# Designed miniproteins, single chains, continued (4), part 42

Each design is a single chain, and the fold is of that chain. pLDDT is the mean over its residues in the fold that is shown.

## One batch from the design tools (miniprotein)

Design m13438
Fold by ESMFold2-Fast:
Structure m13438 (fold): chain A 81 residues (1-81)
Amino acid sequence: MREEIEKKREREIKEAAEVVRREAPPEAAERIIELVERAAELRAEAELAEAEGKLEEARELYLEAQRLIAEAGRLYDEALA
């Protein structure tokens, strides 16, 4: 299970990073990628906690990942404005 979650995370990060580097302004791209990578890590950790029955811990990790994704989205919007 951990290995499967990690493989999915790495694939999603790689694909997202390639898109962001191509489409986002250079000055914002690295910062956006960093936030996306951190969010993916927290999501993977949340999935592991959920699999272990730690629903409260999983919820907290998921909410933190969601906040990081929201911040990345704001940076992307600001860079395009």
Scores: mean pLDDT 77

Design m13439
Fold by ESMFold2-Fast:
Structure m13439 (fold): chain A 88 residues (1-88)
Amino acid sequence: MTLPTLTVTGNAKVLEGEVTVKSGEADISGAVLLENSKATLKDGVVTLTEGKVKVVSGIQEVEYKGKTYELRKGEVLDAATGEVKNEA
């Protein structure tokens, strides 16, 4: 199935699709996709492909390179390193 492709400049709220953030942030329900980031949102699953995702509420599962990361509020996953940092 083909997902919608979205490019964000500024702030947007996205629930489904292949998302590229060029400037600002994309709100992906409980997490925020940061500037210069790419992710796929499908069937409630977030797959980070480039850049950073920050969890802003609760616990969120993010997939990166076939691994599922369980991230808590304030944690940031960086696709360049595969590292999780706390940046609350």
Scores: mean pLDDT 79

Design m13440
Fold by ESMFold2-Fast:
Structure m13440 (fold): chain A 78 residues (1-78)
Amino acid sequence: SLIEEAERLARELVRLTEEAARRLRDAGEISEEEAEAGIAHVRELARKALELAKENPEETVERLRRALADARAALAAA
């Protein structure tokens, strides 16, 4: 279902953010507090996206796919 797809994409986005934040923190590029704040922000965005998916699952899945693709591209370029 599209709701299950949105949940999967949201989990992947959070996971990718956690990995990125950990790498940046370990490299000394960001502080522990900045890493935690970034992860908390993306988790909140994911929660809101899943609520929106209940009303408009197709658009929410499309937005999450773009966000995940953009995040992966940014990490690959870094």
Scores: mean pLDDT 82

Design m13441
Fold by ESMFold2-Fast:
Structure m13441 (fold): chain A 68 residues (1-68)
Amino acid sequence: MVTVTGSNGGGTATGPGGTATAAANEQSVSGDVSIKGYHTGALAAGSGGITGVKSTGATSTVVSQGPV
């Protein structure tokens, strides 16, 4: 599972495998940064989904679904 946090003042999320940071009004993700669901593809194209995600980690892939 992936932990995604966002705050109006920005924030940082840390977990196994790495750290993700977010500017104000952006999302942040921890771990290997795999915001991944079975809706990978068209839904991850950037229509809706998580916007402004910053991530770091050994392997970072952001494929997201749903609105931010």
Scores: mean pLDDT 37

Design m13442
Fold by ESMFold2-Fast:
Structure m13442 (fold): chain A 98 residues (1-98)
Amino acid sequence: NALEKARKLVEEARDILSKAANTASPDVQAALTLAIIELTVLENFLKRSDNLEEAKEGIERLIKRLDELATQYPEVRDALNEAKKLLEEAKKILDEAI
């Protein structure tokens, strides 16, 4: 249940970044594409794993990654911050389940 809720939030975060990438400049789009790939890997992990601690660690790494991108790319900062908030909610759900 907690892993499934976290997966849906990760999927929503990925959708936000995918939409932002479609309207971003080429350089920003390249940076967002790497983050989208990382979110997709985490989403697939959450679908197949029952390991709450590893799931939480994956989310924490991506929160840090999105925060770093938000400092570098003002053009997509709002989208990155929105995606980060979804990941923070996913982490909270996993923390309460551990």
Scores: mean pLDDT 86

Design m13443
Fold by ESMFold2-Fast:
Structure m13443 (fold): chain A 96 residues (1-96)
Amino acid sequence: SDLEKQRKVMLETAIKQALAEGASEEQARKAAETFLRNLEEISKTNPTWNDSLLYSRALERTRRELVEELGLSPADAALLAGAAMGGYLEGRSQVL
């Protein structure tokens, strides 16, 4: 479907940005998937929040989860979470 294709573009651009920051393919995919999942969950529970607040909260949760699940340093987790968000936003602009 078109929605599935659009979501795939956003995921692929998130992965590419994380890879550009030196992440492994596994780390890049995990960061991208985790960011998208967190953004979706936060938006469902907070339908009145603006995009900026949704993105900042998804970024914070993603960073924390990358430290907890992959054992990344706080700095590396912040870098990869930020890259995933940046790539998501780039992908979103391509499909809108």
Scores: mean pLDDT 87

Design m13444
Fold by ESMFold2-Fast:
Structure m13444 (fold): chain A 72 residues (1-72)
Amino acid sequence: MTEVERRLLERAATRPRRTEPIDEATVDHVARVGQVSRETARELVAHGIVDPREIIAVQVDVGMELIKRAVG
């Protein structure tokens, strides 16, 4: 599991599970944007993590933290 997947799943765990059925097109979109497996993307969508801006923000944060770890 990547660091991005871990952080997105942590965010998902802080949100209630959606009552609506999971849309496969949304799962596919989240998987592409997040560069995560479809299984991980389904869990993210189930908890309302569907905004590509939020997913990209997590990717940027993880990238910045990896740079800080490399210099520290």
Scores: mean pLDDT 78

Design m13445
Fold by ESMFold2-Fast:
Structure m13445 (fold): chain A 76 residues (1-76)
Amino acid sequence: SNREQLIATLEDYIAVAEKNKASRDGIVNILRALKSEAERLGVEVPGLDELLARAETASSEEAIALLREHLARLKA
C-alpha cells in the first residue's frame, strides 16, 4: 500500500540519520521530504506539521525521537 511505502521510506530515513549522526536541520529536511512524499502518495498524516514545528526547535536527539514517534503513528 502507499502507507506501507511511506513507512519503509521513513524507516530508511531514520536509519540514515542515525548512522550519519544527522543535525537537527538534516532531520527537519527529512520531515519535509516525508510531507512531500505523503502528498505524492495521497497518504494523510495527521500531526506532521506539528512534528515539523517541534523538530525545528528541538535538539538532534529530540528530533530523532520525533521521527520515531511519527513512525509509530504511521504503523498504528
Scores: mean pLDDT 75

Design m13446
Fold by ESMFold2-Fast:
Structure m13446 (fold): chain A 118 residues (1-118)
Amino acid sequence: VDELVEEIMEVLQIPEEKREELKKLVEELLNASEEEQVEKAQKLRDFLESLGTPGAVRFGSILVALLDHSVPASVLEALLIVLEVPEELRKRAVELHERKAPVEEKIRLALEITRALL
C-alpha cells in the first residue's frame, strides 16, 4: 500500500499533508468487496477532485470506469480513445475490465495511463 500511495502522490502531485487521507481511501478501495468497489472509487475520485491536483480528476474517472462492470468494454474503449490513450494501454484496460482484474492492477494501470497523458 505505501509504495502504491507514493506512486499516486508523485504522479498526481498530492501534498504530503494529504498522504494519510489518501492512504485511508486507497486501503478502503483495496479491501472493498466487488459490490463496494465503485462506491469506494467514487469517494477516492471526489477526494482527488477536491485537491485540484493535475490529472487527479482524469485518474479518478478512468479508475471508476475500470471498476464499474455496468460500463460495457466497448464504452470504456471509446472513452479511452476520446482521451487519446495509446492503443497498447487501451487494450490492457479492456483486458483488465473484462477479466475483472484485482483492484490494485486497475489502480496501477489508471496511474500508468494518467502519467502517459500528463
Scores: mean pLDDT 83

Design m13447
Fold by ESMFold2-Fast:
Structure m13447 (fold): chain A 61 residues (1-61)
Amino acid sequence: MEIDLSTPEGALEAAERLLAEGRYDQAIAVAEYMLQHFPDAPPELRERIEKLLAEARARKA
């Protein structure tokens, strides 16, 4: 499976796939990477990233 981390949209898609596969640790890592490297992402995209991060953390527990 190709993971495109060159764009925030590609990184979000990759994190969503990892979450769907139950790979919560990797989904968390990608979400944290996005928040650190795309701080100027649009608010709606940032909200999706933060929601995914929270869900992955909750599912991991």
Scores: mean pLDDT 76

Design m13448
Fold by ESMFold2-Fast:
Formats: structure tokens, sequence, C-alpha cells
Structure m13448 (fold): chain A 81 residues (1-81)
């Protein structure tokens, strides 16, 4: 398991949200609307997780682990389409 600082967790989650938004836009351009929807969900979850970490830094690792697990499951759904 990766042990990250609070700032590193926030930076990772914000970066993931930006990447997911960009990927959603690219899927939408390709007419892949279900993949775009799932990527927008990844972006929203990651963005919210970053806010939650800022509000409660003592839970940063827990929020990170839960968010990474949720994003991984959404990623699997995208690959199954």
Amino acid sequence: MKVLSVDEIIAYLESLAQLARKEAEEFEKQGKLEEAKLMREVAEISRQAARDVRANPERAQEIYDETVAQVRELGKKIHEL
C-alpha cells in the first residue's frame, strides 16, 4: 500500500479528476456516451474525495483508499463496454 502525505493525496485526486474529465470529453467526441458518463462519474467522485480530504485530513488515507477502489470498479465497467 502507498503511504502518501495529505497534500500528495489531494494532488493525486485533483489530477485524477482532471484526467477523467478530459477522457469523458474524448469518449463523447467518439460517440461513446456510456463511457463518457462513467468517466464523468470518476471525475466527480475524485473531486469530491479531494474536498473531503481537505475537510478531514486525519481521514486522508481512508478516503484515498475508498476512492481508488470506487474508481477502479468504474474503470472495469468502462473496459467491459
Scores: mean pLDDT 84

Design m13449
Fold by ESMFold2-Fast:
Structure m13449 (fold): chain A 91 residues (1-91)
Amino acid sequence: LTVEEQIEELLKLYEELKEKAEKGDEEAYREALDIGMTIATLSEKYNINTEEIKKVLEDLLKQLEKLAAEKPIGQGHEDLKAFLQKLLENK
């Protein structure tokens, strides 16, 4: 698989996990965040920019902001938000 093909497979998995998370599956929610972060990292490393990746970055940022509003989050989540914001600005 090329890196682009790998990202496409990860995007598909992200959408499936997101749908399950929206139905209340907390494990799927955590897995979606992990897959989304993998997509973000590969996008940065290999300079792959698509609208689908941009939407994932925006969605991850929105989800992290929602978590911060509903309950206290640690420095790691704040660092992830900063990372995602920086990537989104460069798209």
Scores: mean pLDDT 72

Design m13450
Fold by ESMFold2-Fast:
Structure m13450 (fold): chain A 88 residues (1-88)
Amino acid sequence: MPGPLVRLSATKIKVGEPLTLTVGNAPADLKVTLINAETGEVIDEATLPASSQPQTVTFTPKEAGRYVVRVTNTETGETLETEFEVVE
C-alpha cells in the first residue's frame, strides 16, 4: 500500500529559519522525529493523527548541521526519512 506523501519546504535553511514538513496522506497516526544526522541525537518529536488532508509540522533548528526527519507509521512500524542542511 502507498505510504504517506512527505515534502520538506526546503533542503537547505539558515540557523533560526523555520523548516516545514508537509504530510499529504496519513493512513495511521504518524510519529515525526527530528534527528541530528552527525550525532544521532533526537532534537524534537511530534505526532500527527491519521488524516486524508495535508498536515504540517514546523521545526526551527538552533544549530548548523545535517538533519534527518524520520516519519514512522505507528501501526506498521514503517519509516520514511528525508534530509536537510542548516547553515549559518
Scores: mean pLDDT 80

Design m13451
Fold by ESMFold2-Fast:
Structure m13451 (fold): chain A 99 residues (1-99)
Amino acid sequence: LPPGTILAYVELRQDGDSTLVRAYVYRVGPDGSYELLAEESERIPKPYSELSDEEIRELGERVARRAAEKAYGKPPKKLTLLYESETETSRFLLYRVEV
């Protein structure tokens, strides 16, 4: 990824009868390293197994937007989904962030 690229990595995990959503905002450094800028999390009082794909993406984007706003002091202009993967109890979303 080019230096200066901003990424939001989001994880939704089953946590008992709830879902824990965590977002991490990174900037790609000049040497290709990843600098963590901000984290946000949200607990949803609904088990992961009961969330639709649409709900999962809406939740992931919401928490990613909050993390990006925390990192830059303003809302991001755009999140673009780059990658998505799933296990039985979790979903991982990677967004490119435009500020």
Scores: mean pLDDT 88

Design m13452
Fold by ESMFold2-Fast:
Structure m13452 (fold): chain A 73 residues (1-73)
Amino acid sequence: DEIIKEVKEMLPSVTDEEIKKAIEIANEIIEKGGNTSEKILEATKDLDEKLKKITQYIVMRKLAEEGKMAKRS
């Protein structure tokens, strides 16, 4: 739940429900192979701006934590 704290520090107006929704979407993106910025942007394109920003952040944070980030070219 460190992610919830980090997101609230970035956007204090977000609710715990919005953050949990973003975590669920982020997990789905990662499970579908969303491990590059391009794939993450594509997967989040239809989200509300607020939800989009926090979901993108959570995906990047979780990929870094799990060591699943694509290697740099």
Scores: mean pLDDT 74

Design m13453
Fold by ESMFold2-Fast:
Structure m13453 (fold): chain A 81 residues (1-81)
Amino acid sequence: SAQEQAEKILEEIEKLLKENNLDSPLVKERVKKAREAVKAGDLKKFVREVEGIGLLAHQENAPQEFLDKIKEYATELAKLA
């Protein structure tokens, strides 16, 4: 289901954030909002929060491979919303 796919993508995003030490207060707040969106079944909001995570990570000089993966997830989720 779209819900199961969204939950799996959120788990992968949280893992990637941890692996790249992207744990600023702004990133943590966006992750919290992303979790709330997934729990509510609000895929459009979840896409916006994932895009927000990507923008914050870019500002924090995250590796290009991380940024590319976040964009891929946001694009895939947008097709479900």
Scores: mean pLDDT 86

Design m13454
Fold by ESMFold2-Fast:
Structure m13454 (fold): chain A 74 residues (1-74)
Amino acid sequence: SLSRSQQLELAYQQLQELVREAEELSKTKSADEVIEEFRRRAEEVIASIEDPAVAALARAWADHVLREFEAEQA
């Protein structure tokens, strides 16, 4: 099993990769499609986290990123 700090590092690394993929998708896809793809992929990452405290932190970070994406489209 991974330690809490290892799970946290892995979760943030995976979510950072999803942000990079979202930025790349934004070149060819609508903002709504990019937001939906990020949301879907982030939920998969969060669901894979065993430690509920780490999962909660990852969800908060993903929600913050989603709010920033939505604000830039308003």
Scores: mean pLDDT 84

Design m13455
Fold by ESMFold2-Fast:
Structure m13455 (fold): chain A 68 residues (1-68)
Amino acid sequence: SMEEDVENLVHLLSEVLGLDRDEVEAGLRAIAAASRSREEFRAQLVAYLQSQGLPAALARQIAGLIRD
């Protein structure tokens, strides 16, 4: 589910990559609420991760973890 995807990404981005947990959770929930499909969510996630300073290649790999 998109809820589980958000929870898993919050954990990865805060605990493994050291981003602020509350900011990441708010950002990812906003993207999830605005997204009409998993494809749109993945595209918006790539843009969001790059805005947080992640390299484009890593952002694409992380977005690739989202299942249809």
Scores: mean pLDDT 82

Design m13456
Fold by ESMFold2-Fast:
Structure m13456 (fold): chain A 100 residues (1-100)
Amino acid sequence: SIVDELVEYYELSDEEKALLEEIAKAAASVPGITDEQIKEILQLVTNALVKIYEEKVSVKDAIEAINEVLEELLKTEKNEAYREAAKKVNEILIKYLESL
């Protein structure tokens, strides 16, 4: 699976793997979403997790940055399935970060 490929390549933890599996399932539940859009979302989330770890970003600053990215995406993105998936994924990711 794409999750297994990302976990192996970026050396993600078991908790991060579980997060990506939850995100993939939530995105896949959105009517009209494509496999390529799910893959793009998973890559964006993985990039965010790696950046948080490498730059030692605080949970508060990470949440603020993620919400700002979602707000900008929702201003420009016209694909309704991608917008809905992004909102669901954002909620899951924020909940995960708040649990750290």
Scores: mean pLDDT 84

Design m13457
Fold by ESMFold2-Fast:
Structure m13457 (fold): chain A 86 residues (1-86)
Amino acid sequence: KIRSIEAALRVLEALSKLLSPEEQARFQRVLARLRELSDEEQARILEPVVPKLIEAVLAIVNGDLERARELTLEIFRELEAALAEL
């Protein structure tokens, strides 16, 4: 369980480094939008992606960068969709 919103955002920032430069630029825009939201809205949007976030970190620890990249792209898509519902 991620207890701090800022910690979750930092983990997402680190995971974005697995992406291409174009994907990183898009993901940075998503993260910037998240940072503009209230703490309550940030928590609501981030909570559903926490299981995939944990899996992505575990994939990195296990050296499975391909799986970590796949999970990062899935998280990115879910965050974009959640922001579009605002």
Scores: mean pLDDT 80

Design m13458
Fold by ESMFold2-Fast:
Structure m13458 (fold): chain A 87 residues (1-87)
Amino acid sequence: RAEELRARLEAALRALVEAIRAGDVEAAARALLEVLELQAELSALPDEDRERIAEAIRELAAEADEALARLLAERGEEFLAALERAR
């Protein structure tokens, strides 16, 4: 369901941003993996639903990208290790 997927993706993106702000690298890794899994589900939706969801999350996704880029620059090795553990 497109609306359910949008709500889950927004929640995962917010969790990612909040974990990064809290300095919780383990939580950030888990949230990123959830975002990536939900983005894979998004690719199975009709084009119109996918475009609508992309527009709805655009600002939040940009915020998450900025937070993630900062985390990678400051604590990249810790974050990569956390991603391996979160698998």
Scores: mean pLDDT 83

Design m13459
Fold by ESMFold2-Fast:
Structure m13459 (fold): chain A 65 residues (1-65)
Amino acid sequence: SVEELREQYEKDLELLEKAFKNQVDLYATRYDEEKVQERIKILKENVEVAKKILQRELDRKIAEI
């Protein structure tokens, strides 16, 4: 159902956000401030791409119902 697809999408977004926060924490333990900021910038860009992919996949699955 569309409702189940939306629920899975929301769970996938929450997992992505959790993974992002975990990676930011890991960077903070390994790198100096400047390198942390550079890596976070790239990570944010990658997260936005992943969100677009998840949205496109949701839209495709809904259209196939």
Scores: mean pLDDT 85

Design m13460
Fold by ESMFold2-Fast:
Structure m13460 (fold): chain A 65 residues (1-65)
Amino acid sequence: PHFHVTTKPGTTASQIEASIKALGGKVTKLTVVDPANFASVDAELTPEQVAELKKDPSVADVVEV
């Protein structure tokens, strides 16, 4: 399934990409809205990987697209 992941302010695109890759997820699109504030990424994730990302305090939202 495809998901859109948005970070909280202070988390960089590189940090969230590394977190997704560490879980075994695949980043399909990386969008840096403001490098100083937050990032959003589109990724292929399993339900288990989504659950782990939702526990991350740097993650603002994870939405299936």
Scores: mean pLDDT 75

Design m13461
Fold by ESMFold2-Fast:
Structure m13461 (fold): chain A 74 residues (1-74)
Amino acid sequence: SEAEKIFEEALRKTGDLGVAVSLALEKLAEKYKVPKSKLRELFREAFKEAMAAGIKDIRKITIAALNKVEEELK
C-alpha cells in the first residue's frame, strides 16, 4: 500500500517508528483531504485491533494498522 511504502522508507532513513508513522499519515491526509487528527484516531484504533489479534512484532502491528487506515479512506 501507499502508506506502507512511505512508512518503510521513512523508518529506513530515520530509524524512528513514531516519525515514520507520522509521515505516512501526513501523506494520506494530504491525498484524501482528511484531517491528520482523524487519521491518528483511526490509526490508534487499528493498532489496538492488531495487538488484540495477537501480532507480536511492533513493525507488523504498525503496518497492519496503516493498511487498515488506508482501506477506510478508499
Scores: mean pLDDT 84

Design m13462
Fold by ESMFold2-Fast:
Structure m13462 (fold): chain A 78 residues (1-78)
Amino acid sequence: GAIAKAIGLALQGQGNGLEGLLLSKSGQADEAKKHLEDGVALLQEASSNGFSGTLSTAEKGEALLKEGDYEGAGQALG
């Protein structure tokens, strides 16, 4: 159902956020960016599937990512 799909997308988005955070802390900026971008997209999709609360998290993560704050983006998404 839509709720189960939304939960799965939210968990995947959070996982990508955490991975991006860890990659950023280890100096792997290019790989961190890819995971953070995926995390934002997954949380936006989770919101579209019924988790409206993930939208503000995705927007904050996207803003920090656009500013080049990959560690901050990862903290916001995870």
Scores: mean pLDDT 87

Design m13463
Fold by ESMFold2-Fast:
Structure m13463 (fold): chain A 68 residues (1-68)
Amino acid sequence: EIKNIDFTGLSDEEKNQALIDWLKENGLLETAEEVEKIIKEKGATNPEGQEEIERLILRALNERAAAE
């Protein structure tokens, strides 16, 4: 089953945790590890870290779509 994440009303920390959990659940373990590393290095609420996380996730989603 495909689970959709509703980010409405979530804090930045909750969004980061939900994203990590979603990535792990969808088999994107390497991307989940990279996201967690960015959070540890820059902090969960750091804007620069959040932008880097977003770009990583977009790249992983595009690669997943291509890996059909």
Scores: mean pLDDT 69

Design m13464
Fold by ESMFold2-Fast:
Structure m13464 (fold): chain A 95 residues (1-95)
Amino acid sequence: KKLEELKKFKEKLEELKKKLEEENTKELREQYNFLVVFTYGISKSFLENNKDEEIREEAKKIIEKYEAIAREAADEMDRLIIEHLGADPSLLPSA
């Protein structure tokens, strides 16, 4: 709804992407995946529900850039949830 919020999320995604390129940790990947899916969802909602051209234009740019990445991120998040729930032994890490 606020143009500034979309710009903040976009900036945060770029920062996390740089961190992932420098150090590929599971924690950073999970944070990036969450933010991509969340930002894509908000942008799609803003595009559908706002008449403000600036907001719609910014939302379109985010959707165009992150659509494929958001889908992959959502699939990866689903996989991690399944792995967590279907985790075998040591699911209690020795206790």
Scores: mean pLDDT 72

Design m13465
Fold by ESMFold2-Fast:
Structure m13465 (fold): chain A 89 residues (1-89)
Amino acid sequence: KKKEELLKKIKEKVKELEEEVKRLGLEKAPSSLTPKEAKEKILELAKEMEKEKGEEAAEELLVDLLAQALVNGLLDEKEVEEIVKEYVE
């Protein structure tokens, strides 16, 4: 199931990013975007990528952007699930 696969990839990417940030002591840059603006922009970018480079590239971009938003605290897990659902459906 596409939604379940994307959510799994996002969780794996979040784990990798959190381990790297913890190990390296890197500062998280604050985002100037609101959660609503981030949702809209992420969905727009994913749809544009799908049009230009195809579904696989769009899914990779979506996973990367959503994982970064989760690690930065810009989006929570429920917001990420909503975005994935809107993208797939």
Scores: mean pLDDT 74

Design m13466
Fold by ESMFold2-Fast:
Structure m13466 (fold): chain A 65 residues (1-65)
Amino acid sequence: MLKELAKKIEKVLKEAASDEEVYKALLALAKAGNKQARDLIKSLLESEGIKVSDKELEEALKLVE
């Protein structure tokens, strides 16, 4: 479950960022607990029909490469 969510996070962020440097920066900010970066990820997941809690997002972010 969390591994699948981690893969979805990677996919939506890479698609939204369009640039590897932007992707890495957003992922690093989200992993560090930046609210704006995490809210962006939640918004992108919601656009794909995926709803996540803050706890699930935090745990899944630890599994994203």
Scores: mean pLDDT 80

Design m13467
Fold by ESMFold2-Fast:
Structure m13467 (fold): chain A 58 residues (1-58)
Amino acid sequence: MTEEELYQKVKDYLLNIEGLSEKAAEEGAKIYVDLLFKKGQSEKEAWDIGYKKALELD
């Protein structure tokens, strides 16, 4: 899965399953993908950080 494919899937999940705003979903997905691909964080850690930030923006 590419960074772009993962970004779109996470954004879609945050928007349509979690019911977050488009801005919050975009920022949360971006943080999650960046932490996974650029910083080598675990999926759980990247998710916890990205989701928390998305909730702050929503």
Scores: mean pLDDT 81

Design m13468
Fold by ESMFold2-Fast:
Structure m13468 (fold): chain A 78 residues (1-78)
Amino acid sequence: MKIIVALRIDPEVLKSLSDEERKEVVEKAKKVAEELGYEAEIAGDGIVIKVDSEEEGEKLRKKIEEATGVKFKMIVVE
């Protein structure tokens, strides 16, 4: 069974980003997920993906943080 997770910019980091910077970070996060073979949709301050486990979602979150330099949080949606 696959779960849906949202990977969102950390709320503390969001306070320091402009709307333009926020969009650039989210677009970069989507690109990183797509390069790793995930289908990613932009939703607000982050992306939504389907993963096989929370562990897989956390691994992707870490790679996105490394690529963007911005802290992300994972939220399980389903």
Scores: mean pLDDT 83

Design m13469
Fold by ESMFold2-Fast:
Structure m13469 (fold): chain A 68 residues (1-68)
Amino acid sequence: SAAEKEALYERIKEALMAEGFDEETAEKYAQFFLTLFADVPLERHDAYFEIWLKYAKREYEESLQNPR
């Protein structure tokens, strides 16, 4: 549902900000995660987020070095 997607978005955004992402980047990455894993069952999202977060951190660091 839309409410479940909104709750998941907010949780992911807050988790990214806790990891050091700025708010604008956290919003962008949270939306990207929801889009990327749209077809993945909700019960698997937590496990996918843990794995994805490692790559998101590397991507964020790379974006700071190459801001194009």
Scores: mean pLDDT 77

Design m13470
Fold by ESMFold2-Fast:
Structure m13470 (fold): chain A 97 residues (1-97)
Amino acid sequence: MEEQVRENQRVYDEALAYMRELVGEEYLPTARRLIFGTLLARSEELGQRFEEALELLREAERDPAKRPEALLALGEVVREARELILDTARGVAEMVS
């Protein structure tokens, strides 16, 4: 978990550096607070549920009887994450169209 958190942090920092070059320094704080803040707020709940599903999956490795339950929980979180991404993409497409 700690290694994945550090890797995610590096990816986030890299993305911010890239955005800085694209948007410019004056717009970066606004874009970060409005866009990233909204996305983080929407995905915070999913992030927590994803971690819980991964814990269940790890427990299921020791108790095979729990595998179906763990896989269902993981599948539900993945489905909701995909729906959120698709809805967001459609919303952006409608605004640009």
Scores: mean pLDDT 59

Design m13471
Fold by ESMFold2-Fast:
Structure m13471 (fold): chain A 70 residues (1-70)
Amino acid sequence: SAADEQLARRRALRERLEAQVGVDAEAVRKTMLEMGMSEETAELAVALLREDPSLSPEELHRRALERVLQ
């Protein structure tokens, strides 16, 4: 399905970005979920961190929430 193709593409991009920046995406995602954020917010935070690894946890949370609420 189109959704499965999009998820596969996201996973491939995540793996590639991890190789480039050395970011532990799964650790970030787990931390966001433990903080009570939705799975959607956690995934957006991981994506944002991969686009800009310099973002603080507070800035990641703020930007991810802004995207979910839009």
Scores: mean pLDDT 66

Design m13472
Fold by ESMFold2-Fast:
Structure m13472 (fold): chain A 107 residues (1-107)
Amino acid sequence: LAAYKALVAADPSNATAYLNLGNAYAANGNFANAIAAYQKAIALSANSNPALTAAALNNLGNSLAAMGQYASALAAYQTALALATAAGNSVLTATASANLAAAQAAI
């Protein structure tokens, strides 16, 4: 966690560092900070890396679902699925689809 925080402080334009920071926060159960980090990763990658944007949206959805925000999680998973499909990334498409189905069942 501290290492990723240092990395984003040194290079605030590093979308991958924000994705990893979000993952570290989520692993510690700090979903609010994870969501903020994923949103930053999405903002930095939206026009340049659809696969990274899809991964960040999928992980954003997971953190939202962990906080009981299932409607917001569904929206994040739907956007992740669309981007992953457009990027031709079968693994991200399968992951987003599975998470979308799980979130739908929770509502």
Scores: mean pLDDT 78

